Designed miniproteins, single chains, continued (2). Designs and how they scored, part 82

Each design is a single chain, and the fold is of that chain. pLDDT is the mean over its residues in the fold that is shown.

## One batch from the design tools (miniprotein)

Design m7015
Fold by ESMFold2-Fast:
Structure m7015 (fold): chain A 104 residues (1-104)
Amino acid sequence: DVTLEQIREAIENQLSVAVQLGLITEEQKPELIKVAMELAKKLLEKGYSLDYIYTTTISLLEELAKLAKDDPKAKEVVRLLLETYLTLGLLSEEERERLLSLLE
C-alpha cells in the first residue's frame, strides 16, 4: 500500500540524486519537494490514485538513470538509490533490474 509519506520519501531521494548529478543545488531541494507534494495533492483531488502518483515518480527515476549513464560517480549514486528503494519496498526487483539496464 503506497502512502503519501512514501511518495515524499521517493521524491526527496530522487532530488538528492539530482543534487549529486549537479542538476539542482541542495538549497533548491526543499522548495522542489514542496512543489512536487502540492502537485501530488492536486492529482489526488482529481481522482488519481496514490499508486499512479508513485508510478509517475518512479518513471522520473528512469530519466535520472539515463542522465547518469555517462558519469561513473552519478551511476554509483543511482545504483545506491535503487538498492535503497528495493530495501525499503518502494521498488520491486523487476523494476530495479529494468532501471539498472538504463545505466548501461
Scores: mean pLDDT 73

Design m7016
Fold by ESMFold2-Fast:
Structure m7016 (fold): chain A 63 residues (1-63)
Amino acid sequence: SEEELEKVAAEVEELLKQGKVEEARALLASLSVEQLKALKELAKKAGKNGVLILAYEVLEERR
């Protein structure tokens, strides 16, 4: 759901603020391609640039 993706975006942002990049990446890597695409759009709308960039990188690795 959108609410669940918003919670994931907030968790990823918190991990990035703590310098826990690998934990943030692992959380995003657990998502489906469809969830990652939706999360990218949510992060872009919310101005969460760190989350947006990391989600983009994880999505590209799934190609």
Scores: mean pLDDT 83

Design m7017
Fold by ESMFold2-Fast:
Structure m7017 (fold): chain A 58 residues (1-58)
Amino acid sequence: SDEEIEEAIEIAKYTAELAGEKEIGKKVEEVMRRGRKEGKSLEEIEKEAQEAAEALAK
């Protein structure tokens, strides 16, 4: 589970960087790492990261 979360963080960061959204990538990593420390599920962490990215993009 921790390994899956780490992989998801790397993928999300890389995807944001490829899109030229470096600040969004940093925010996504921050949100996902915080969620992991709080014991949230991967699904919940990904949802919160997506919401944070959308808030910054608009």
Scores: mean pLDDT 77

Design m7018
Fold by ESMFold2-Fast:
Structure m7018 (fold): chain A 101 residues (1-101)
Amino acid sequence: PEPDLELAQRIQELIERLKKSDDEERKKLIREELEKGMPLGHIVLALQKVEADRDLIVEAAKEALELYEKGVLSEEDKEFAEGILEAEAVERGVSVEEVLK
């Protein structure tokens, strides 16, 4: 299929906003875009494009799981978020429960 130009434009707009934002504003933007239905994978791509700290990517995964419990996130995004948290747990040598604190 042809690329979704509207989604691509939204991702580019998120990248530009993230470049101008501090860490607290970035967390707010992540939550806003997740609530608007932007896939977590695309949000993580935008964070990587602005060279965001790994802790912020982990925070995005935590926010995604919280939104999933409230019924506003897809099962695919939940699985992706769980993968991020598991990878961080391995990297830190701790449990997933410790990463979630």
Scores: mean pLDDT 79

Design m7019
Fold by ESMFold2-Fast:
Structure m7019 (fold): chain A 99 residues (1-99)
Amino acid sequence: SSKEKFAEELIEALKEAGPSKEIEELIELIKKNPLDPKAIAEKLAEVGKSAGNAGAAEQGEIVGQAVVDGFENGKSLEEMEAEVERKLRELIEARAAAK
């Protein structure tokens, strides 16, 4: 249940990042393999790189690292979800302010 909830919240955060084929592929990967945080983190990093801009690459890296660190350090799923959401929101706000 908690892993499924984490996967769904991560999918919603990715939808807010904007529509792309790479993000859709990542969402499908999460739906099929919510228990593989390393594969999800690696795909997130690649999605960021393929977007062709520093902010998108930073989003992918931040989310991917938070997932890996959370699982490796035994953080609760709720804590990981909150941290990912917070970091994504901070990045979006920073981009809006930097216009």
Scores: mean pLDDT 59

Design m7020
Fold by ESMFold2-Fast:
Structure m7020 (fold): chain A 60 residues (1-60)
Amino acid sequence: GKEGLLETARELMKLAGNSEEEIEEALERLKTLSEEQLREVVEGGVDRMKENGIEAPEPE
């Protein structure tokens, strides 16, 4: 449900390096969205996180 999407959004923002303040602000906005709108935002966040997950310095 909507709560699960909000928890996923929180985890994605945390992994993306967002501060707690930034996460709280984003979650306040996301809570006002419909489940469909929230899903769209989360799906976009997943794509961005996958991009960030590729960014790993190779050990020498």
Scores: mean pLDDT 69

Design m7021
Fold by ESMFold2-Fast:
Formats: C-alpha cells, sequence, structure tokens
Structure m7021 (fold): chain A 63 residues (1-63)
C-alpha cells in the first residue's frame, strides 16, 4: 500500500511539472479516495494525506 501511494505521488508531481493537468488531477483524486478508504477502515491515512498535499503543491507551482 505505501509503495502504491509513493508511486502515485511521484507520477502526480511529474504530471504537474509537465503541464499534464488532467493526469495530475486524476492521480490527486485516487490519492484522496485512498486516504478516505484508509480512514473508513480505521487505518493510518497519513502517507496518503501527505501525498495529496505534495501533488497539490506541485499543481499550485505549475500555475
Amino acid sequence: LDDSIQRLKDKGIEAAKKGDLKTAQEILEKLRSTAEALEALGRDASPAREAVEEVEKALEEAK
């Protein structure tokens, strides 16, 4: 799970840097869904939440 979150984060940041806003947004939505699912299961969602913040920052910098 942590490996999957890390890969999605890296892909989201790369997409944002390349100006592929659609791909970056799709990855952001997947990370948010993962965090919500982990929270619903009573699991630690911190890695997924941190990944969301990093991708959001990359999207802001790409403006």
Scores: mean pLDDT 80

Design m7022
Fold by ESMFold2-Fast:
Order: sequence, then C-alpha cells, then structure tokens
Structure m7022 (fold): chain A 56 residues (1-56)
Amino acid sequence: MSIYEELKKLIDELKKINPELAENVQRRADELVASGNEEELKKLHEQVKKILEYLK
C-alpha cells in the first residue's frame, strides 16, 4: 500500500476530531503527491499519526 493511501486513512480519522486541521493536512498531502516528494509525505504521515495518538 502506498504511503499516500495510509496517510488518507489517518486524515479520515483526524476529520472526526478536527475537520479544519484534516482539510489543511489533506491539501499539504495533495501538494506533496503532485511534486513526487515521498520523503515529506512520509514525514507528514508520521506527524499526523503522532497528533492522533495525542488526541486519543
């Protein structure tokens, strides 16, 4: 499974808690996918995962 698909799952979880933050993260993810920047996409995935762990 691609890192983007995993990130989208976390964004869907975040949307239930903070929809505005989820929208901002989704925009950033789309920009990174468009530029092919997998390293930053992996970092974004890690950041969203940590945010969800903190909020849960």
Scores: mean pLDDT 81

Design m7023
Fold by ESMFold2-Fast:
Structure m7023 (fold): chain A 55 residues (1-55)
Amino acid sequence: MLSKEEIDALLERAKGLSPEEAARVIHEVGEQALTLPDEDAVEVARKIVEVQNAL
């Protein structure tokens, strides 16, 4: 399982990837975020939206 810190790092890297590769990272991260505590899951969801808006 990925930690919140690892998820944050993957989302930051996704900003520099192609849209196809970024979509794969977002999908994988989204599935793993469901295992996080509520407050961390909300923070990850916010970052996913931020990355999608940057694409």
Scores: mean pLDDT 75

Design m7024
Fold by ESMFold2-Fast:
Structure m7024 (fold): chain A 120 residues (1-120)
Amino acid sequence: GPKPRIAIGLTFVETDDGEEAIVTVRLRNLTDEQVEEVKKILEEAGFEIVNEVRTADGVTITARFKGSLEEAYERVAKAVKAIKEKFPDAEITISVDGSPEARELAEKIAKETGAKVTVS
């Protein structure tokens, strides 16, 4: 079948509750069971799943973490490593918003995990 694709979007935002990281994971060519495995990895990394949307192109999961940029970095790196270990044949990409801090974070995660980084 077609190769699994996992695209991870990372955004850092200031809220009334302080700083948080928002992770958007777009999953293509994954089974329902594999989607649940990705959700579990995000939760085990310390993210709260806040939304799940089914689209024509697959499943989009939105997850949040409340904490510092450094803590969010550790959590995202842990999740990406676990995803890569579970899905070694998957094409994994990381995209970030245009903030310099988020870009530097994504480049560092890509270097540690071997995932491809794109800036949007």
Scores: mean pLDDT 80

Design m7025
Fold by ESMFold2-Fast:
Structure m7025 (fold): chain A 73 residues (1-73)
Amino acid sequence: MRAVEVLERLERLEEEFKKLPTRSEVSPERLEEARRLERELAELVEPYREELLKAKSEEEARRLLREIARELG
């Protein structure tokens, strides 16, 4: 998949997870899908890992990740 597609799918799953009161209510299948997408995205953005590591917070890192994914297509 293209980096933008992987990121969009992952963000949709994360928003779905945030709506649940406990993490245990997230199905194991959905969690596995999210982990697979995270791994795939990490591989696609590997050349930008040093830039991502410069982020001062997890939120900043996520914003940089979205920008990189958009640049990759």
Scores: mean pLDDT 71

Design m7026
Fold by ESMFold2-Fast:
Structure m7026 (fold): chain A 56 residues (1-56)
Amino acid sequence: MILEDPLAQEIYKMLSERGVPPIKRNDAVKYAVKLVTEEGLSQEEAVERAIEKFTK
């Protein structure tokens, strides 16, 4: 499962700390993980983009 990935777990924690609603966190994690692994963004940049996408 995706939350067994250490990267996904850390991103989930960061999204939770930044106030992303629980119902949106799994989709936000998947989006942020994709940005890190496919687009080469840092975890911090990926989290910021996920927050913008899922909280605006």
Scores: mean pLDDT 77

Design m7027
Fold by ESMFold2-Fast:
Structure m7027 (fold): chain A 60 residues (1-60)
Amino acid sequence: MEAVEKRKERIRRMLELAEQFAKNSPEAKALLDRTLAKHGVPPDMPLEERVEKLLEESLK
């Protein structure tokens, strides 16, 4: 459980930083969306759902 919590927090932090960067750069947003899509996370997915999806993938 604690390992899962730490992983979730780390993923959330990384996505928050990436989203902050993407707000100022359309190229960065496109790269972020492309990277997330590669892991089955569509660009229309809200940030919270993206975190959950990436967390689930990391627990495989």
Scores: mean pLDDT 74

Design m7029
Fold by ESMFold2-Fast:
Structure m7029 (fold): chain A 80 residues (1-80)
Amino acid sequence: MMLTSDQAQSFIDNIQDNSDNTVNLYNQGQITQDQAINNFQIQITTAQSVKNNTNDSSVQQQANSLIQQLQDTIQQFQSQ
């Protein structure tokens, strides 16, 4: 089902908030590195789904940027 621009933007905002929360939980020692990486992978999948279910080019660009940022974060975590 196609998302409205408002729905797509809301999903992007939620992915950003969830990702920021994951970093905070990891930095506080509340979750493991594997749990943090798993959560980032889920957020990437969600961002890809949002991108594929919207025709809003602004949201698609935001999703692409967010996917790249999450991939870079996973690499940083894996590099220790």
Scores: mean pLDDT 86

Design m7030
Fold by ESMFold2-Fast:
Structure m7030 (fold): chain A 66 residues (1-66)
Amino acid sequence: REELKKELLKTIGEILRIIGDIIELEKKLKTAEGEEKEEIEKKIEELEKKLKELRKKLDELSKELE
C-alpha cells in the first residue's frame, strides 16, 4: 500500500502549506484596514474551506491504511 502512504504524505503536505498560508494572512490581517482587510478575510475563508476538504480526504486515506 505504498501508493496510499504517498498520497497521505502529499495530503498532509498540502494541509501544512495551507495552514502556513492562513497564518501569514492572519499576520497581515492585524495591520490591514478597510478593503484590504476584507480581501484578506475572504482569502482566509477560501483557504479554510479548502483545508476542510483536505482534512476529509486525509481522514478517508487514514481509514484505508488501517
Scores: mean pLDDT 81

Design m7031
Fold by ESMFold2-Fast:
Structure m7031 (fold): chain A 100 residues (1-100)
Amino acid sequence: SIAEELRKEFEKVLEESKKEIDKLLKEFENTKDLKEKIKILEEIIEKLKETRKKLEELRKRAEEAGDEELAEKLKKEIEKVDEQIKILEDIIEELKKKLE
């Protein structure tokens, strides 16, 4: 069914996003240079924005399919991604001030 395919795609998007972000976080922890750390955080934000775009497309498809429960779960994950982006942007701003 379309609902089962959408749920599998949702799980795949989350798993792929986690794998890519975990890799970048490991690079961040292993990096001592502040400018390089900022670049890695900016790269994480770009990956989160790509994930957000994929989740929005899935949410639209879930709404069109009448799967209100899946659409609500996708909306909550998008809100979590938006919060993570905001936190990372704030961290980048603080780190940039330390370079002055």
Scores: mean pLDDT 88

Design m7032
Fold by ESMFold2-Fast:
Structure m7032 (fold): chain A 95 residues (1-95)
Amino acid sequence: SPLLEAIKRTIELIKNAKTVEEIVQAILDAGAVLLALRIFMLMGQPPTAEEIEALKELKKVLEEFLKNNPDLPSWIQQDIKNIIKGIEELIKEAE
């Protein structure tokens, strides 16, 4: 699945992010993946079980990233929190 590969790529981008630019790119990629999943759900194509499990891992990685980087600018912290919330809401709607 192209979406499964996109989720996995986003997880690796977050794990390897060292600069503000890399963090912002990972946030943008996560947002794009969530939007794509929402569009496919609207078209009657719910996420697969593998995509749901990858989203759960993405959420965990984002939560750990926030915990390990408490000095991030507040707007970056808020954007990550918004993505975590978006993942939670999408999983709840898909289940």
Scores: mean pLDDT 86

Design m7033
Fold by ESMFold2-Fast:
Structure m7033 (fold): chain A 69 residues (1-69)
Amino acid sequence: DEYLERGKRLFAEGRYEEAVREYERAIELDPDNAEAWLNLGQALGKLGRNDEARRYFQKALRLDPSLRL
């Protein structure tokens, strides 16, 4: 997914707000993509949005319980 890969690049650059937007687009296209939910949670955590981050981590784990955190 191009949006997921773009989000990962932006996250690596410290551009967390932009990474969130790209991860949200990835989820819009594939709401069952556990990796996109995980990465969204990580980016939100970097922005101090810890309640949202925790919620999305739970979503990712429900979709794929085998995810390494």
Scores: mean pLDDT 86

Design m7034
Fold by ESMFold2-Fast:
Structure m7034 (fold): chain A 56 residues (1-56)
Amino acid sequence: MSFGEQLRELREQRGLSQRQLAHLAGLSVATISRYENDEITPSAAQRARMLAALDA
């Protein structure tokens, strides 16, 4: 499973919208959408930030 697919699945399992995840991670909705579509690859720091937000 790609990172984008994993991110989308984890977000949906937590009942979060892309907007809510963006707010929690300190990123834009457009950035979250691009990550979930595998259009861009997040840095290790950005990946860790998003996963930490999903664990909250």
Scores: mean pLDDT 81

Design m7035
Fold by ESMFold2-Fast:
Structure m7035 (fold): chain A 76 residues (1-76)
Amino acid sequence: MEKEKLRERLEKLKKRLEELIKKLEKSDPETAKLLKALLELLEKLEEDIENNSNIKVIEATLEYIELKIKELEEKL
């Protein structure tokens, strides 16, 4: 089911954000604050998945967040 794949993708992304926040809290508090805001956005996407919101919009939002996380990971 697409919902299960979206939930798995979201959980992996939350773990990546939590690890980045932990690494950046001391060296780059401003970026860590931005990542915490993205974590809150992912929590909202969890609600959107449960409420049967537009899957294509959820997928596009997840893809965007994944891309931003990857860019930050590559700069570390």
Scores: mean pLDDT 78

Design m7036
Fold by ESMFold2-Fast:
Structure m7036 (fold): chain A 62 residues (1-62)
Amino acid sequence: MEKEVERLIALKLVGAKMLYMADKLDGSDEGEEYLKKVEEIAKKALELLKQGKVEEAKELIK
């Protein structure tokens, strides 16, 4: 379960970065705001995983 949540965090970050790059190609800055939010949530979720709070981390990142 912990490893599954780590993969979800990685997937969310990759998706946000891809959206940011796509939006930049279209001349949009909306992806930048979303990326910043996902990075902050991912950081909090990783700290929860480090504390053994797997369910809280999963709810935060989903």
Scores: mean pLDDT 79

Design m7037
Fold by ESMFold2-Fast:
Structure m7037 (fold): chain A 67 residues (1-67)
Amino acid sequence: GEEKFREMERRVREALRQNEDVLGPLSEEELEERARKLARAAFTGKAEAYRIAGKDELAEYYEELAK
């Protein structure tokens, strides 16, 4: 459940850090906030994609992760 969200959040945070030369220096709080928002957006988008594909159980799973 939340573990998958945390894993995505961590990966997004790492990607943001690797792009600091483009984005500018970010505080740890800014990185965490942006990573959390992006992780939720990613899971919401994935849930919508599964809903369109008729995979309601997977859509519900990712909708719960996005909360």
Scores: mean pLDDT 77

Design m7038
Fold by ESMFold2-Fast:
Structure m7038 (fold): chain A 58 residues (1-58)
Amino acid sequence: SDAERAVEALRAGDVERAAELAERAGILSREEVRALWETYGGEKTADVIRARAAARAA
């Protein structure tokens, strides 16, 4: 899924690719992804992406 690809991009250090994928998935805006990464780093940003994807799928 786009959410899983976004998490993989974050783990690779590609924040811009993660932001693009999360926005395309309708989970988070690119600005939100960048803000989360700057404040909390990749692990917390990945957790938020997964949580939002799960909530949207429900």
Scores: mean pLDDT 82

Design m7039
Fold by ESMFold2-Fast:
Structure m7039 (fold): chain A 76 residues (1-76)
Amino acid sequence: PKVKIEPEEITIKKGEEVKFKAYVEGAKTKDIKWFINGEEIAKIKSGEELKFSFNENAEVEASADNIHGKSFVKVK
């Protein structure tokens, strides 16, 4: 089982919105939990986009079952 986030790494300007998609392989759940810097911010269906704006560097995490995928946002 595997969770991947696209983009896996992105550099943005301060305040810019990023659109994330999570791809899930081998998990039983169709629900994805999204975390920003360890805080749960959303629970959405697999295949749906998470849209979020960043002012600081952030770790983005998507979880399905007990499997986690990560993405990193770097702000200029």
Scores: mean pLDDT 80

Design m7040
Fold by ESMFold2-Fast:
Structure m7040 (fold): chain A 67 residues (1-67)
Amino acid sequence: SMAERAQEAAEKGAKLLAEETERSTGLPATGTGEAVGDDEAEVTVKAGDDVGVHRTSVEDAVAGVSA
């Protein structure tokens, strides 16, 4: 389902971004992803005390995660 794909893409994107942040900073990082409507995903990454929020289209999130 489209909603399931959007949620999976958001979660995978969040995990990938958290892992990349952890490798880059050396700090423990946590990522959460949520589908925002049909064409957007919101990814939140926390590294230590810093929190970053990233928004992307569902199409871009799916392409990035699947590629």
Scores: mean pLDDT 64

Design m7041
Fold by ESMFold2-Fast:
Structure m7041 (fold): chain A 84 residues (1-84)
Amino acid sequence: SIDSQILTISSLAGLAAWQNNQDSLDNAISLAKSLGASDDVIQQIQNLVLQAQQQMQGQSDQQKRNIVISMQNQIYDILSSSVS
């Protein structure tokens, strides 16, 4: 389902941010494009992952988890409102 794919995209973005995993980000972007996400939405996803990685620098593991979860929720909200 579309909802399951949006959750997968959000999870892959989380792995990209947490592990500095470029393959996870590339897979997230590829899946988002396959769902019809616009170039603007793709750019927002990339920017949110980059911003999360920057915010995680020097933070505790708990603060890093909170940053990643917040980012994942933002990606989910953007995709759920823009792809149908």
Scores: mean pLDDT 88

Design m7042
Fold by ESMFold2-Fast:
Structure m7042 (fold): chain A 57 residues (1-57)
Amino acid sequence: SIQENARKFREALENPDVDAAKKYAAEIYKEMAELNEKIGQDPRLVELLKKLAEKYK
């Protein structure tokens, strides 16, 4: 879930694990893209979120 990945991202930042933080950031962007696609949001925003998820893999 977005909430669980956001929690793990925050924990990674507090215990300076950049690789873990990048991984959870990518998962958050992926889940945001999926949610925005399902609720019919601007397709340009969905594409941007997918690109951000791919960048942080």
Scores: mean pLDDT 74

Design m7043
Fold by ESMFold2-Fast:
Structure m7043 (fold): chain A 62 residues (1-62)
Amino acid sequence: MSESQIAALEAAANILRVAADIERWLVESGRLAPELREEALAAAEESERAAEELLKEAEKAR
């Protein structure tokens, strides 16, 4: 895997982690409608999981 591919995986993981943080912040802020709160939490958990897998792949490529 090239350095640019490793950097892309790390960048994608960082984007997913920022997305998860924003989703959790929206839940905690009370700005989400109640019916969207569970979906936002599920989305945050999925984003964190995807970020962890991308970081694992980047580490294996080092």
Scores: mean pLDDT 80

Design m7044
Fold by ESMFold2-Fast:
Structure m7044 (fold): chain A 118 residues (1-118)
Amino acid sequence: MSKVEEAKKLLEEGIKAYKEGNYEEAIEKFEKAIELAKGKDDVLEAKALTYLAGAYAEMGNYEKAIEYAEKAIELAKGKDDLVEAQALKVLARAYRLMGEYEKAKEYAKKAEELIDKL
């Protein structure tokens, strides 16, 4: 199996764990997927970073959620509008959960603008 194929499987396993509320298992799977995708598939890395950010937000670690969502946005920008929009939504949610409502609104609006052009 290629590193990219292994990363895709780990991302799928992580998403399953995430949907089941097993955030620690999801984080481990997403971190491994990021390591394997890094330097080989920016969109796949951005997807894994987006889910990693989402998992940290669910666990209440908003600092890490913001950090990983920002990295996902940087990698997806100009390459995949859907992944960029998803990362912006996670960033908006993290800021909202921190009480930073104006920042949350700004990032949510940017996500909507990207989706509206799809």
Scores: mean pLDDT 89

Design m7045
Fold by ESMFold2-Fast:
Structure m7045 (fold): chain A 66 residues (1-66)
Amino acid sequence: SLLEQEREEARRVMDELFEKAKEYAKQGNKKQAIRYAIASMVAGTAAGMSPEEIKKRLEEIEKLLE
């Protein structure tokens, strides 16, 4: 279905943005890390990810930044 296709695409986009956020965080680029983390959160919500899973991913980014 279209909804399933959109969810799968949002999941792929979320994962790509999350990996970019992690890479920027490791580089100490806080501005880009936060930017990509927010974009990943938006895509994750569209993908139907649980709030708990989104929170865990955001905590991973925060841990890399500090």
Scores: mean pLDDT 83

Design m7046
Fold by ESMFold2-Fast:
Structure m7046 (fold): chain A 86 residues (1-86)
Amino acid sequence: SSLEEAAEAYKRAIELDPNFAKAWSNLGAVLESLGRLEEAAEAYAQAARLYHALGDDEEARKAASRAKTIYETLGLDVPPELAELL
């Protein structure tokens, strides 16, 4: 599907630039749309860490909130570092 192709494109972008916060966030959104929720939460969590490192607190909180909601929905523990970004 076009969503699966988009996920692979973002994964390739991340392989070239692992610090590309927006690519991690976009990957999270695509994976969420595909129902790959655990992978989506991990991608959003990475986006949150990268945005925080860049000083973009607004985008960091948005990504962290998305990751937290997915982890909680799945009954998984929220990484402590994400809670500190909220």
Scores: mean pLDDT 88

Design m7047
Fold by ESMFold2-Fast:
Structure m7047 (fold): chain A 67 residues (1-67)
Amino acid sequence: SKKEEEEFRKRVREEALRLGFSEERAEKLAEEIVEADKESVSKEIAVRLRAIGDALDAEFEGRPLPE
């Protein structure tokens, strides 16, 4: 929800600052992460696609896919 998004944004920004990022970089990173979180469908699809790709690579040991 919106309020959870804001809380998440604050946590990301705070963590980035702890890692030594500048205030501007931390704010930018928080915005990007929040956007990715808001697109949970896209994020879940990307995660699943990566898992499928990794499984295929493991099964075929990096064999090229036929064209």
Scores: mean pLDDT 65

Design m7048
Fold by ESMFold2-Fast:
Structure m7048 (fold): chain A 61 residues (1-61)
Amino acid sequence: SKQEKIDEIVKKAREMIEAGRPPEEVVAQVLKTMDELGFSDEEKLEVLKRVAELIKEHLDA
C-alpha cells in the first residue's frame, strides 16, 4: 500500500539520521526515492514533514 511505502521511506530516513548522515543527504535520498515511486506533490509534502520532524528531534536531542 502507499502507507507501507511511506513508512519504509521514513524508516530509511531515520536509519540515515541515526548513522550520522547530514540532513541535506537524508532529504535528497528521500526526494529521489519518492520521485522514483511516482509520489504526488501532496504525498511528497506529507513525507517531507515527517522527515523534517525526525531531523529536528535528532538535532534537539
Scores: mean pLDDT 83

Design m7049
Fold by ESMFold2-Fast:
Structure m7049 (fold): chain A 118 residues (1-118)
Amino acid sequence: MSDEELRARLAEAEARLAADPSDAQAWYDAGLALWHLGELEEAAAYFEKAGALGSAQAYVLLGAVYYMMGKYEEAVEAFQKALALDPNNASAWELLGLAYEGLGDKEKAAEAYAKVPP
């Protein structure tokens, strides 16, 4: 997707937020556009807002952004918040394991991987 298309999607999501700041999907969509634009700190802030409004998937992407930034403790916290909303989220369990590996905690990584739903 081009930077022009990403900025258009961001503007569209921000217009939705101006009308309804409780629109979790609009916070999530804006965060995705910011992530693809390389604006990781801003993307994290938008995913945190979407997650606080009940989006488990936004907390998964918040954790992924923190993981890419090397912020493994913050990634673990975000994935745990996602799993509190949706304990059957296989991707969140797998990514939690990867974040624990980033911390050097092989035991907690193995425990997280064992929790991935069949």
Scores: mean pLDDT 88

Design m7050
Fold by ESMFold2-Fast:
Structure m7050 (fold): chain A 70 residues (1-70)
Amino acid sequence: SHLFPSPEELKKAIDELYKKAKEAIKNGDKNTAVRYISAIGILISAARLAGHDEVAEYGEKKLKEVEKEM
């Protein structure tokens, strides 16, 4: 079945996107940062749809942190 990825896979993907978003912010590339931030939002939604509320909450904390640096 092409169901949602595991909580571990989702958290890892969120961590990678968070890292890339922070790199883009550091480099002044706000357009690229917004794209990675949007991708984190998609993964948060996927985590909630899959019932992985802890992963979704983790992602929301990362999203708020990176948005403050914009």
Scores: mean pLDDT 85

Design m7051
Fold by ESMFold2-Fast:
Structure m7051 (fold): chain A 72 residues (1-72)
Amino acid sequence: DLAAAVAAERERIVERAGELARKAGGSEEEVREVERLAREMMDAAAAGDLAKAAELGEKAMELLKKVLEKAK
């Protein structure tokens, strides 16, 4: 089942993104926001909205960078 395999991989990616944010010293709210953005990015890509997926991916990366810089 390709759809189930894709969904499982998406959840693994979201989990890794959240763990990276947590390891960087992010709050639980920041961790949840990174996970939300990653999930929405993958949903947009799956729907064929590549522009929205790119925008959401940039927001997730920007938030992760801010968390890392704040930890300094």
Scores: mean pLDDT 78

